Designed miniproteins, single chains, continued (2). Designs and how they scored, part 49

Each design is a single chain, and the fold is of that chain. pLDDT is the mean over its residues in the fold that is shown.

## One batch from the design tools (miniprotein)

Design m5683
Fold by ESMFold2-Fast:
Structure m5683 (fold): chain A 91 residues (1-91)
Amino acid sequence: MKKKISLEDLEEIFREVGRKLRELKAQGKITDEEYGKALAVLQDILLEAYKNNKKEITVEEILKRFDEAGLSEEMRNILKEVIDEKIKKKE
């Protein structure tokens, strides 16, 4: 079953993801450029969801947007892992 996330929960999860990405940048696992691009993609996903009057979004839709955003394979894998971790903590 596809896990659906409310827009309110999505905003909170993306805030936590941004915090985790900052930690990864401090550890040298991602670059400043990759960090900035990732945050921009997270903002674009939220803005597009609100613009399209969506009440919920699936994890698969989020991951597809990361794949389409021109991020490195390493960054996409990190984002997928961090989002999965944050979603599990909400359960």
Scores: mean pLDDT 75

Design m5684
Fold by ESMFold2-Fast:
Structure m5684 (fold): chain A 72 residues (1-72)
Amino acid sequence: SMKEALEAEEEMRRRVEELKPVVVEVMSEAARGLGETTSALSDDREKGREVAKEQNERVRRVEEEARRELEE
């Protein structure tokens, strides 16, 4: 029974060693996917900031124009 348990343990160790490179590959792919997603989110946020700046500039122009009219 102990000999059979030791042989089963050795077989499991060999299978784990065979799975090691597969796990590394899967983790590398996951890391790459996360990098791509992070880059896309960053680009989308930057575009949002540019639109917000443009809108704020338009609002300021309208406010300045209204202020000039009010000063008359």
Scores: mean pLDDT 76

Design m5685
Fold by ESMFold2-Fast:
Structure m5685 (fold): chain A 72 residues (1-72)
Amino acid sequence: ASGEEALARAREYLARGERLFYEEGDLAGAKEALDQAGDYAVLAISLGHVEEATALARRIGALGRELREALE
């Protein structure tokens, strides 16, 4: 798979995680979506899309932290 495809998948899974967390309250589904988004962001970085994927990884990390706080 290309780094461009990995970026697209990371964005799709981040958007899904945001929807599941903020709109549906599905914490387990949001976690699964964010785990996938993170994996694709790391893949995109390894394939040379460093700037874009790093920005995306920061957003994924921020939502993941918010999700952990919601589980308290």
Scores: mean pLDDT 85

Design m5686
Fold by ESMFold2-Fast:
Structure m5686 (fold): chain A 84 residues (1-84)
Amino acid sequence: VEKLKEEARRHGELAAEALAAGDLEAAAEHFGKAAYYLAKALKALGYSDEEVREMIERGVEALREAGASEAVVEAFRRGGLEAI
C-alpha cells in the first residue's frame, strides 16, 4: 500500500511540474498514472470498487473546479477506472 501511495504522490508531483512547464500532454499522462496508483492503493486498503469510483469522480469534480482542461480530467478518470 505504501509503495502505491508513493507512486501516486510521485506522479502527482510530476503532473504539477508538467503543468508549470506548459506540457499539457505530460501533465495528463502523469495525472492518469497518479489516479491509477491512488485507486490501487484504496483497493488494497479494503475500499470497494463502488467507493473507489466515487472517490475518483470526486477527484474529477475537484480538477474541473480548479480549472483543469478536459484532457487532464479525462486522463485522471480513465487512469482511476482502469484500476477497478
Scores: mean pLDDT 80

Design m5687
Fold by ESMFold2-Fast:
Structure m5687 (fold): chain A 107 residues (1-107)
Amino acid sequence: MMSRDQLDALVQRVAAVAGAQLAAGASMDEILAAMGAVVEEFAATLSPEERAALLHLFEQAAAHFRAAVAAGASKRTAVLAGLRALSMGLHSYHDTGKLVEIPFVEM
């Protein structure tokens, strides 16, 4: 099982890459692709079961990002929505061993 420190480090790496893409004026698709690449690189070091769980949690985070954009949020707000969902999902999975649906924030 991933340690809490490893999960926190992953979220920090994803946030750093997203921040760099935002500063470079990247598109929403480029930001999501860069975040996804960090997640997939980490997932490759995990068991098949943990890899599947992490990728599912990232898809949930990507859905929160896309929902924020569809609601008219800025790219920065969409990144924060995705990072919130990823962090909450990863910590819940670490604590319970279960995949949970993270509710969308009312906008």
Scores: mean pLDDT 81

Design m5688
Fold by ESMFold2-Fast:
Structure m5688 (fold): chain A 104 residues (1-104)
Amino acid sequence: MSIKEKLREAIELIREGKYEEALKITEELLNNRSEELNSNQRAAAALLRAISYKKLGKEEEAELILLSLRDAFENNKIVQEAIKLIEEGRYEEALELVEELLEK
């Protein structure tokens, strides 16, 4: 599976409530294959990790990811809006923005 296909699989897993499975995909990509990711794919993987941690009640882990993303992608309007949506608990709207990142 391509990186884009794996990230789309993680989005669908989150929609199905399979947060630990989505987390496993995104952590494999960010920890073991990060050099293969373009900047939008890195942002998407990190946003999906943050959503997964939020849904699993791991607030501190989610907050650290969102803080890092806010700094690393300060000029990326889609990433900044996705962070805000995640902080507001608007997860489906955040997933739609992650899908938009993957089309760029």
Scores: mean pLDDT 87

Design m5689
Fold by ESMFold2-Fast:
Structure m5689 (fold): chain A 88 residues (1-88)
Amino acid sequence: MEAAKAAIEAGDEEAAKKAVDEYVKKVEEQVKNTKDLEEQLYILRKALADLSELEKLAKEKGLDDLAAHIQKLKDKFAEELDRIEEKL
């Protein structure tokens, strides 16, 4: 998260996208390897909050392509969250 925020502040959209993608990959692996549905929900909710902060920062810096990319990742996690909630 710090690396992504630093890259956004510097206007380095490529570095920011790489840092965001790496963060998302780690979250996806954590969810995949977690058997407890409530813990999966916790991980996804935290990730959505973190991505929302990054999206806001990207928009404030005029990094529109990055903001759109983060929104797509948020949508993916929101769909996964809904899918897990349906199983509870």
Scores: mean pLDDT 85

Design m5690
Fold by ESMFold2-Fast:
Structure m5690 (fold): chain A 90 residues (1-90)
Amino acid sequence: SEAEKKLNEVAEGIAEEIKNNGFSSEEEREKSIKVMKETLEKYPIPEDYVLSDKSKMEYLEGLMEVLTSTEPIEAENDILYGLKKVLELL
């Protein structure tokens, strides 16, 4: 779908930026990945969830809020879906 295409493009861009510039150490990388995994465990996406048609900017802003958190935070299912995609690419 168009929504999946937009989300994949945003997730790929974020993952590339994280791989190149995102972590000052392996310890920080492991901590960030742990928070991402804990967020998805605490706020699971429904198995039959369908993405809403958000703009690339809305996906980016929501993903950056979750990705910059030091603790698991609640987010919309669209953003959690994007987080799962970013984590798969790391």
Scores: mean pLDDT 81

Design m5691
Fold by ESMFold2-Fast:
Structure m5691 (fold): chain A 118 residues (1-118)
Amino acid sequence: SAAVQQLTAEVEAAALQGIDDVTAKAKAAAKSEELRKRIDAAGEEAKKLMQEGAAAAGQAYLTQGPQAGLSILSRTISEATAYMQQQAPELADLIQDEFGKLRDRVTSLFTAGAQAVQ
């Protein structure tokens, strides 16, 4: 439906902005140029994972309902978090904390949007 497509687009946009925020904070904490480059590359890959996950969450919502969509979205955020931590283990705790904020924002947006969709 148009409403689920709009919600999926809003969730994707919020998640991508969240990854930009994680990337910016991690780069600010990075002590070397090499680590900053790894963080930039990891952030771009995390965005691709999130775009694919948001699309899959939207499809699961349409076929199986909002809880199925939320489960896929939550899993994708965990996978993006783990990927960035693996690429920048020196900043694993910072990455975990910032992805926690992203998760809270994105899941709140999804849940509120799902309540508005018929």
Scores: mean pLDDT 89

Design m5692
Fold by ESMFold2-Fast:
Structure m5692 (fold): chain A 56 residues (1-56)
Amino acid sequence: SLQEKIDKLIEELAKLLNIPVSEIRKYIDEYRAENPDVTDEEILEILERNIKLVKS
């Protein structure tokens, strides 16, 4: 499911940045609050982009 993919990327990004999963979830919640029209698909793309940038 889309939510399972998002959860997996949250775990990966948290590990790469060496921060708790709760911090990544907080950033997502804040982003959703500022961007109420944002979709789960867009959140997935943002997470994938951030992981790629951190790995580069």
Scores: mean pLDDT 86

Design m5693
Fold by ESMFold2-Fast:
Structure m5693 (fold): chain A 64 residues (1-64)
Amino acid sequence: MPTREELENDEILKSIAISHDLPDEFPEVLMKLYGRLMSVEEYVEAAKLAAQGLSPEEIVEKLT
């Protein structure tokens, strides 16, 4: 179950997505595949992998 702190971090993840020219739905797509909310550190790593051309499915496989 996500904590209140993890939910607040979701707003930070959306801000990071905007700064990396990723769609604002990108964190939601990743979290659906990952099965839980992502930390800021996990999402930063995911954004780097996405910048290299990896799909959300490939990113989740690397982070799991």
Scores: mean pLDDT 64

Design m5694
Fold by ESMFold2-Fast:
Structure m5694 (fold): chain A 90 residues (1-90)
Amino acid sequence: SHYDEKSQDTKDIRVAIAESFLESLIEMAEKYNVWSEEELKRLKELLKKLKDGDEEVRERLIELVAEMEKKGANADEVRERIKQLLEEIE
């Protein structure tokens, strides 16, 4: 049905937003050198997993982005949550 297709499109859009968010975070972290090289490598691995369709990574990042959309962006909270996510996903 049209609803099922739109539901999939919504998920694809959310994944694209999460990808864009993570790419921007990586660029900022590299530019300002505020993250360790190991954390940057993990962020890039996380982005790759998201693009490869890792369900756990996808769900976690979509939730994180949605929560930020509701609360507004807080850079320190973002960094802390990404660190926690990296440790939980192994």
Scores: mean pLDDT 72

Design m5695
Fold by ESMFold2-Fast:
Structure m5695 (fold): chain A 84 residues (1-84)
Amino acid sequence: MSISELIEEIRSLMKPELLMSDEEIIEGVKLYYKLPPDASDEEIREALEELLEKLKSLNEEERNKLILELSILVGIKLLEEAMS
């Protein structure tokens, strides 16, 4: 599965009010799995595959909580960058 296909599958599991952009999903997965800023496409793809598998294994409440956690991590990162 390509990065684009993984992002599409992950987004399909999100509620409309919790939708993340492609960039936010990539940044969220990098932050969640503590990947380096210069992570390779292969590392990003593997992390996205792991996230998709995890989301599919969770119930709806747990899935929404994880998606919200990813969104918060991205929001914190954006705030930190804005304060520099």
Scores: mean pLDDT 82

Design m5696
Fold by ESMFold2-Fast:
Structure m5696 (fold): chain A 65 residues (1-65)
Amino acid sequence: KEKEEEVYKEALDVARERLKQGNFDAAIEAARGVAYALGKKYGLSKETIEKIINRVIEELRKLAA
């Protein structure tokens, strides 16, 4: 669970920086790339990685509103 939170934080940080440039799709793509790279290193399942990505997308939508 601690590894899941670290992946979430890293993916969200990268997405936030991309979102500042005004490109929501690029922000999601960056978050997805980071989540899969770190998630695989930490041995997380694809299902868990996708749940983390969905959490990032929800937070980005809230920040963009």
Scores: mean pLDDT 82

Design m5697
Fold by ESMFold2-Fast:
Structure m5697 (fold): chain A 75 residues (1-75)
Amino acid sequence: VTPRVLLGLVAPPSVDLEKVREVVASYGGTLSEFVYDPVKKKYGAIAVVPAERAEEAKAALEALGVEVVSEQPVA
């Protein structure tokens, strides 16, 4: 079984959320629903990507303006 990493994502309203979904999918990952937090004024989501692709996925997401706020190995 290929190991996976769970990434906590935070995106400001200026980020194209459809592009975020495309990027996660292009790295063989899955993405949760985006939830708007009115206190933080940002969108939050969780992505699960193959561990071997995690660094590439993080770089691509950060290039879109997404903040990767957590990274957890999935057993």
Scores: mean pLDDT 83

Design m5698
Fold by ESMFold2-Fast:
Structure m5698 (fold): chain A 105 residues (1-105)
Amino acid sequence: SPLIRKAVVLEAGLAILLSGIWYSLQNKDYDTALAEIDQFGALVEETVKLIKQLEVENPEEAERLKQFTLELIEKIEEMARQYMPPDLAQEVLERLSQMKDQIES
């Protein structure tokens, strides 16, 4: 299925950005981390569109992709709380909450 191939590509992109965010935060490079979180958010929006298409064609794969994406968002939430200054962490957590709401809708 073309949709399953698109899921694999989006999953790889999300995982690469997660690794980039982790690396940037370890180096206290908050500007790069914020840019990578923006890119992650853009891929989440594409992933939400794909989840909606998969809910019709393959509901089991839609649920799997949804859970995978939520788990990555939760990992970024943990990293933001642990490695970012409090004010910046709060802004990032609000954006991540919006991403979770988009996936659950």
Scores: mean pLDDT 91

Design m5699
Fold by ESMFold2-Fast:
Structure m5699 (fold): chain A 68 residues (1-68)
Amino acid sequence: MQLSPAEAGVLAAHEFLTGDRTLPKSDEEFAEMLKEVAKLVLTLSEEERAELLALQQAAIQAAEAALA
């Protein structure tokens, strides 16, 4: 299964926010991860959101490089 850069970005965001690197095993687990990330993002300061965006961008770039 090919991991998209967008999926890599979501996984990196979840790891940053929760410290948990567990990969989702199903579409339901992935949907729960997305909901958790969305809820946590709403609790972040502007500075914390900027750090998260930088981390997501780095993860996306790494995933794109791995696919190239």
Scores: mean pLDDT 73

Design m5700
Fold by ESMFold2-Fast:
Structure m5700 (fold): chain A 79 residues (1-79)
Amino acid sequence: ALAETAKIVEPTVEKVIEEASKEEGIEFSEEDLEQAKEHVAGILLTLATQLVAQGESIAEIARKLGLTPAQVSAAVRLA
């Protein structure tokens, strides 16, 4: 479940890490990038599931998390 969600969020996580590395002056290793993808995937899966429980639509969740509706649907189904 988490590994599949990590694949879905990989482009978003890579962008966030690149921005954080530039802002903080921290250089991330490939190992750090993989760990960050798994961590972010876990957070996004939890948030997507929670927002669905609160009555948010898949489209609204996708907009809030910066994902496509298909990615959010896949992440929720993998939970």
Scores: mean pLDDT 65

Design m5701
Fold by ESMFold2-Fast:
Structure m5701 (fold): chain A 62 residues (1-62)
Amino acid sequence: GDGTTRTGGATGLRAVKEGLAAGLSPEEVARMAADAMRASGAPGEAKDAEDARLLAQQLLNS
């Protein structure tokens, strides 16, 4: 739902930002973000993990 998606999106974005700041590759950041989003609230929605992956792909195009 909206609440879960919002929470997952924020968690994914935070993980992406932190991973890149730590010097991880975009692929590693995408994995970390997806894993963190799944763990954050155990949501049943795959969209949050896909959003994290898409964010990492956007960073590859910087």
Scores: mean pLDDT 62

Design m5702
Fold by ESMFold2-Fast:
Structure m5702 (fold): chain A 55 residues (1-55)
Amino acid sequence: QASEETRQRAIELSTIPGRTLKDIAAELGVHPETISRWINEAGVEDLVRAVEKVT
């Protein structure tokens, strides 16, 4: 039941060096397994957009 915004934020945080799944989960208030699932569901375009936004 997490929003698209929370999922996109998780993907963005996963591209930042030093951020672990547990750190991302703690910041967003969701389970680490959920974060892992979102990253696995992310397409190449989602990952490219996340990197461009962070860079």
Scores: mean pLDDT 72

Design m5703
Fold by ESMFold2-Fast:
Structure m5703 (fold): chain A 71 residues (1-71)
Amino acid sequence: PVPSPVTPEVVDGVLTRLDGYISDPSLSEEQKQRLKELRDQLRRRAAAGDEAGFLEVVREFYRLYGEVHPL
């Protein structure tokens, strides 16, 4: 996979989606806690300028959601 540039707008968009999912009452407390951990990892990697690490965490987030909500 080709890395994409990580902009502040992309970071904010991903974090906003995560916050929306964390507030979803259909998710278990364990799923919500995992999403909070991923949110914290995304924030740290974005602050460090770790684009590849940021995208890796985004893929992990979508992998977990792909298992809960298969496309």
Scores: mean pLDDT 71

Design m5704
Fold by ESMFold2-Fast:
Structure m5704 (fold): chain A 71 residues (1-71)
Amino acid sequence: MTDEQLERARKLILDAPNLEAIKRVIEAVIGRPVTAKNYDELIKEIKDAYDRGEITEKEYNALVEAIKKRS
């Protein structure tokens, strides 16, 4: 993912009206369905993606920070 795409994803998370909208952004980043039912589960799915090498540390940190600002 480019830096521009990551910043766009981060902004979409911060501006998202609900968890479902945030999940759609994360699905686009990870490239697979996200089934999280709350913010804690969503953060765990993002960490799982990072641990599996599906996203970079920079992407992981940016996405998790944006979600935590919403919580």
Scores: mean pLDDT 84

Design m5705
Fold by ESMFold2-Fast:
Structure m5705 (fold): chain A 90 residues (1-90)
Amino acid sequence: SVEEKIEQLESLLEGAKEESKESIEKAKTMSKEDAEEYLEIVEEIRKDLEKYLEDVVKEENNPEIEKLAKEIIEIFEETIRKLKEIVEKK
């Protein structure tokens, strides 16, 4: 149902926010090589998640689902930006 999809995406958004903070702090303690590998993994997760969310948005045609999907991707994009800055400073 639409309600189940909204709940799933809300849980995913909350998890993404928490994991973003932890990922950024963890990356600061990594070697440059490990941080670069970690960044690549996060970028792959973002691409897979974006494809999944695009499909969900198309199937459901619901503005709340579209909004949540956008917010989730924005968290990943901000995380990737910060991870890139951390890698560049190493």
Scores: mean pLDDT 87

Design m5706
Fold by ESMFold2-Fast:
Structure m5706 (fold): chain A 61 residues (1-61)
Amino acid sequence: SDQQYQTARNIGDDFIRNNPNATPYQVGNYIFTQGSQQNIPQSILQDVGSYYSRIISRSFQ
């Protein structure tokens, strides 16, 4: 659902804001761990995690 996507994005955004030097692996792992605790479907967590991992590994400076 859109709400679950927003929650997963908020998890990713919050982690990156607090950890600007985080690796793609750390961001993805955090989203999976926190999102799973909030009962967000794995498919949404994979989509959002992959998106954040890509953007921070390239141009998030």
Scores: mean pLDDT 76

Design m5707
Fold by ESMFold2-Fast:
Structure m5707 (fold): chain A 70 residues (1-70)
Amino acid sequence: SRVDELLAALNVGGDGAFTAESVEAAVKRKPGARRPGLTLEDLVKALNINGDGELTAESVAAVREARARS
């Protein structure tokens, strides 16, 4: 799923865990273009559980919890 792919992309340590440091590292990475593809905007949209286009701490926590329970 898109969530699993994003969690893997945010896991810069390769340990299979989602962390705030992984998110920050993904934001710092320079993809060359901030357009469609795997960009910060795409990551924010995918983590947006409410569908309102915003990333919240609750969205991040819920995604991590869902992965742990799966």
Scores: mean pLDDT 49

Design m5708
Fold by ESMFold2-Fast:
Structure m5708 (fold): chain A 91 residues (1-91)
Amino acid sequence: SMEELLREQVRALMAYLRSLPAEEAIALIDEAIASVEELEKDEEAKAILLAMLERLRQAVANRADDATWEELEEEMVEALLKLKEIQAKKA
């Protein structure tokens, strides 16, 4: 399913970020935030992407526990599903 595919992608991204030194992970997230601010022209998609990236940044910066990362996984899957719906309307 689309949800299962997105969950796998979210888990891979989170595992990657969690494998990095916190400062390096934050730098990558800050670059992604800057790219979204510059390149995303759909206001709804931009808001969702920025909220998702800020949640990731906070989890890294605050050295969040496993329970917080599990909550964030579910939130990110739901955010990505909504982004897919927005993209479908543009096609």
Scores: mean pLDDT 87

Design m5709
Fold by ESMFold2-Fast:
Structure m5709 (fold): chain A 87 residues (1-87)
Amino acid sequence: PREEAIRVLEAVIEKIKASPKETLTGNEIGELFREAMDELGVSPEARRLAEKAMIEALKLAGIKSADDQVPREKLIEALKEVIEKLR
């Protein structure tokens, strides 16, 4: 489950890097996260871990609501920090 959760977060980072957007809203980030989970077909246990990790990354990036915007680089840094904590 932990390795699957890490793969979801890494997939989100790659989706962010592939996007031309300099900033993302909480809603946009949630959509990328959902897409990554659906594409990878993760187990229920991995899904729960990925959701918890994603919430922590959003808090680190300063996102408090769905309409909050964050610079892409700040979000990528927060996701990388949470991935290291999962290892």
Scores: mean pLDDT 83

Design m5710
Fold by ESMFold2-Fast:
Structure m5710 (fold): chain A 70 residues (1-70)
Amino acid sequence: MERRQRAIEHLRRAIEALDAGDYDTAAKHFEEAMKALGAESSAPYWAKVARDDPELARRIARVALQALEE
């Protein structure tokens, strides 16, 4: 599967995990999405945001997902 499509799948799963209150699973999916997008160096930052500020993480994930889905 294309890296962009993999990022979309991981962002969707991250949002689902945030909705379920599973912030650790959301953090892991954010890391995988960043790796798929070639932004692996920022993966630890986004994992931390998912745990520390899940509302912000969800908002950012939705914006990123919208941009990737076109």
Scores: mean pLDDT 79

Design m5711
Fold by ESMFold2-Fast:
Structure m5711 (fold): chain A 68 residues (1-68)
Amino acid sequence: SSEIERLLQQIIDISVQQISYASQISALRSKPKLSKDDLEQLKKLQEQLDQLSKEANELDRKLKEARE
């Protein structure tokens, strides 16, 4: 169905964003010394990653419902 196709595309889009934020977090954590600005950026990226995880869980639930 078009709804299932839409949900699958949204899941793919979120997965791409999660990979991007995880990569940025990894790059920051690879630094030998983190500045105050680096720590604030790391916190913001972690909060954004957490929000995307919540959105991914919601989309997974909707996908299961759409397949019923």
Scores: mean pLDDT 87

Design m5712
Fold by ESMFold2-Fast:
Structure m5712 (fold): chain A 98 residues (1-98)
Amino acid sequence: AEEAARRAEDAALVAAYEEEIAGLSEEEIRERFRAAAEAAAEKALAQIKANGDKKEAAKIAKETAERLRKLAETLGRGVRERLLALAEAYEKIAKELE
């Protein structure tokens, strides 16, 4: 199925990332996730800002952060910590865009 193919692609990316972080402590992983999360959030919002609407970018950042926090509540296996780091990155950018 198409969904199965998408999940396989995502799993391959996750496996490659897990291999890179396999030797790291939990704190080292959190630190790496924080930097990557901030970079990802900035890149995602830069596309919206390029459309010329800073207020809309701030709104989307805030809504995305809230959705990520709710999604993190329903997930386990450490993915929750990664989503929370991403939510914090979006919240930080939303505040700067006010």
Scores: mean pLDDT 70

Design m5713
Fold by ESMFold2-Fast:
Structure m5713 (fold): chain A 88 residues (1-88)
Amino acid sequence: MKIEIEVEAIAKGEEALKKIEDAIAVARGVADSTGGKVLKEEIVEVEKLEDGYYKVKARIVMDLPLEAAEKLKKHLEEKIGVKAKIFE
């Protein structure tokens, strides 16, 4: 099914962008391993916060089985440490 995943990282300096890059790499890996596809990936927001923190948001559009989508969300949140939202 076609899904949109919004990933958000808040961290100091370049660490926020690195987390988003890692999240996109994981999404590509899950698509490859499940026979799904990454249809679109983009960094949609980079915001400088207080005390050297940055908020980076990316949008990933994929065609995946629902089970693979839920597993991806859990991996992104638990292993990469980004906030993930799934839109169907």
Scores: mean pLDDT 82

Design m5714
Fold by ESMFold2-Fast:
Structure m5714 (fold): chain A 75 residues (1-75)
Amino acid sequence: EEEKKLVEQFKKEVEKKADELNIPYTISIEEKELLDGDFKKKKYPYLIITPHPSVTDEQKEKLIEIAKEILEKLS
C-alpha cells in the first residue's frame, strides 16, 4: 500500500541527511497491527530511528529535526 512506500521513502531521505551530517544511526521499519473504523485488523508500517550510543544530544536533536522536516515534506 501507499503507506509502505511513504515509510520507505522517509527512511531513504532520513538516511541520506544523517549520512551528510555524519550522524551514526540504525533505521528499521516495523509493522503495527491496529483496528480500523470497522474493527478490522490492519498492519501499518512505522519507522524506528535509533542513534548510535556515541551520538551527542545535539546530534540526536538535529536528527529528530531532520526527520520532522522530511515528514512535513512527504505529508
Scores: mean pLDDT 71

Design m5715
Fold by ESMFold2-Fast:
Structure m5715 (fold): chain A 92 residues (1-92)
Amino acid sequence: MKVIVYGRKDGEEELLSEKEFDTLEDALAFATEGMLKAKERGWDAIIEVISDKTKEDAEKFAEELKRQAERMGLKVKSVKVEGNKLTIELER
């Protein structure tokens, strides 16, 4: 699966990090680090996950990522699942 992390500030989006993973655990760790980097910059975060797996794997990823975001004081603004692509928008 591929994880892409964007930071958003004042309508401007910056690609913070992008990497491909074979395991859900490594993908979650990378996404969590990306969220932390965005928060440290005072930016909102957008996380995109492109999976070659089922919708169930995407939903499980979303639930775990939401849990980690809440621990960092971030709110989940939206979660969108479109085929094999998951998009999670997070706000401070």
Scores: mean pLDDT 76

Design m5716
Fold by ESMFold2-Fast:
Structure m5716 (fold): chain A 78 residues (1-78)
Amino acid sequence: SILEILDEIEKVVEKYVKEGKLTEEEYQAASYAIELLRKLVEEGLISDEEAKELLLEFADYLEPKAPEFAEEIRKLIS
């Protein structure tokens, strides 16, 4: 389920903040994106497949600054 994937990504975000691998601004941006995707899926406004595509785009956007986090997102989607 995409909602289970979003829960796992949220755990990775929390772990990375605690480890100092994400800034407060990066944490807030990631949390907002996850909650927005969760809401869109729960309301039936996007499909699971569309949500996965958006997560992959987000991972690509993050890769230059947080390559380990981008890779974790990709692994959870695959």
Scores: mean pLDDT 81

Design m5717
Fold by ESMFold2-Fast:
Structure m5717 (fold): chain A 94 residues (1-94)
Amino acid sequence: MEPKWYLELKKKSGEVPEAVREFIREKVRELKKQSPSRLIDYEQMREILEEASAAFPGQASPISLLLAIIEAGREEGFYVDGGAFLELYEELSE
């Protein structure tokens, strides 16, 4: 179930290329092997975001990358820290 704020944000983020989405999925799968809690916190979201931005400069907005991280996390059975998401969203929206 997708919350209304996520659907509204998704409409504004644009499309993320499949190569970028696959890169993010690989990073989430690596985290899955190490994470006992299945939680993506602020540090983990920021690290994946920065790595994706460095690997694919100009291919997607930071907000679109953040949404792709949340989607990949959910696909792999992770809980995403809502507070961490809001902090990163506010940083990227400034």
Scores: mean pLDDT 74

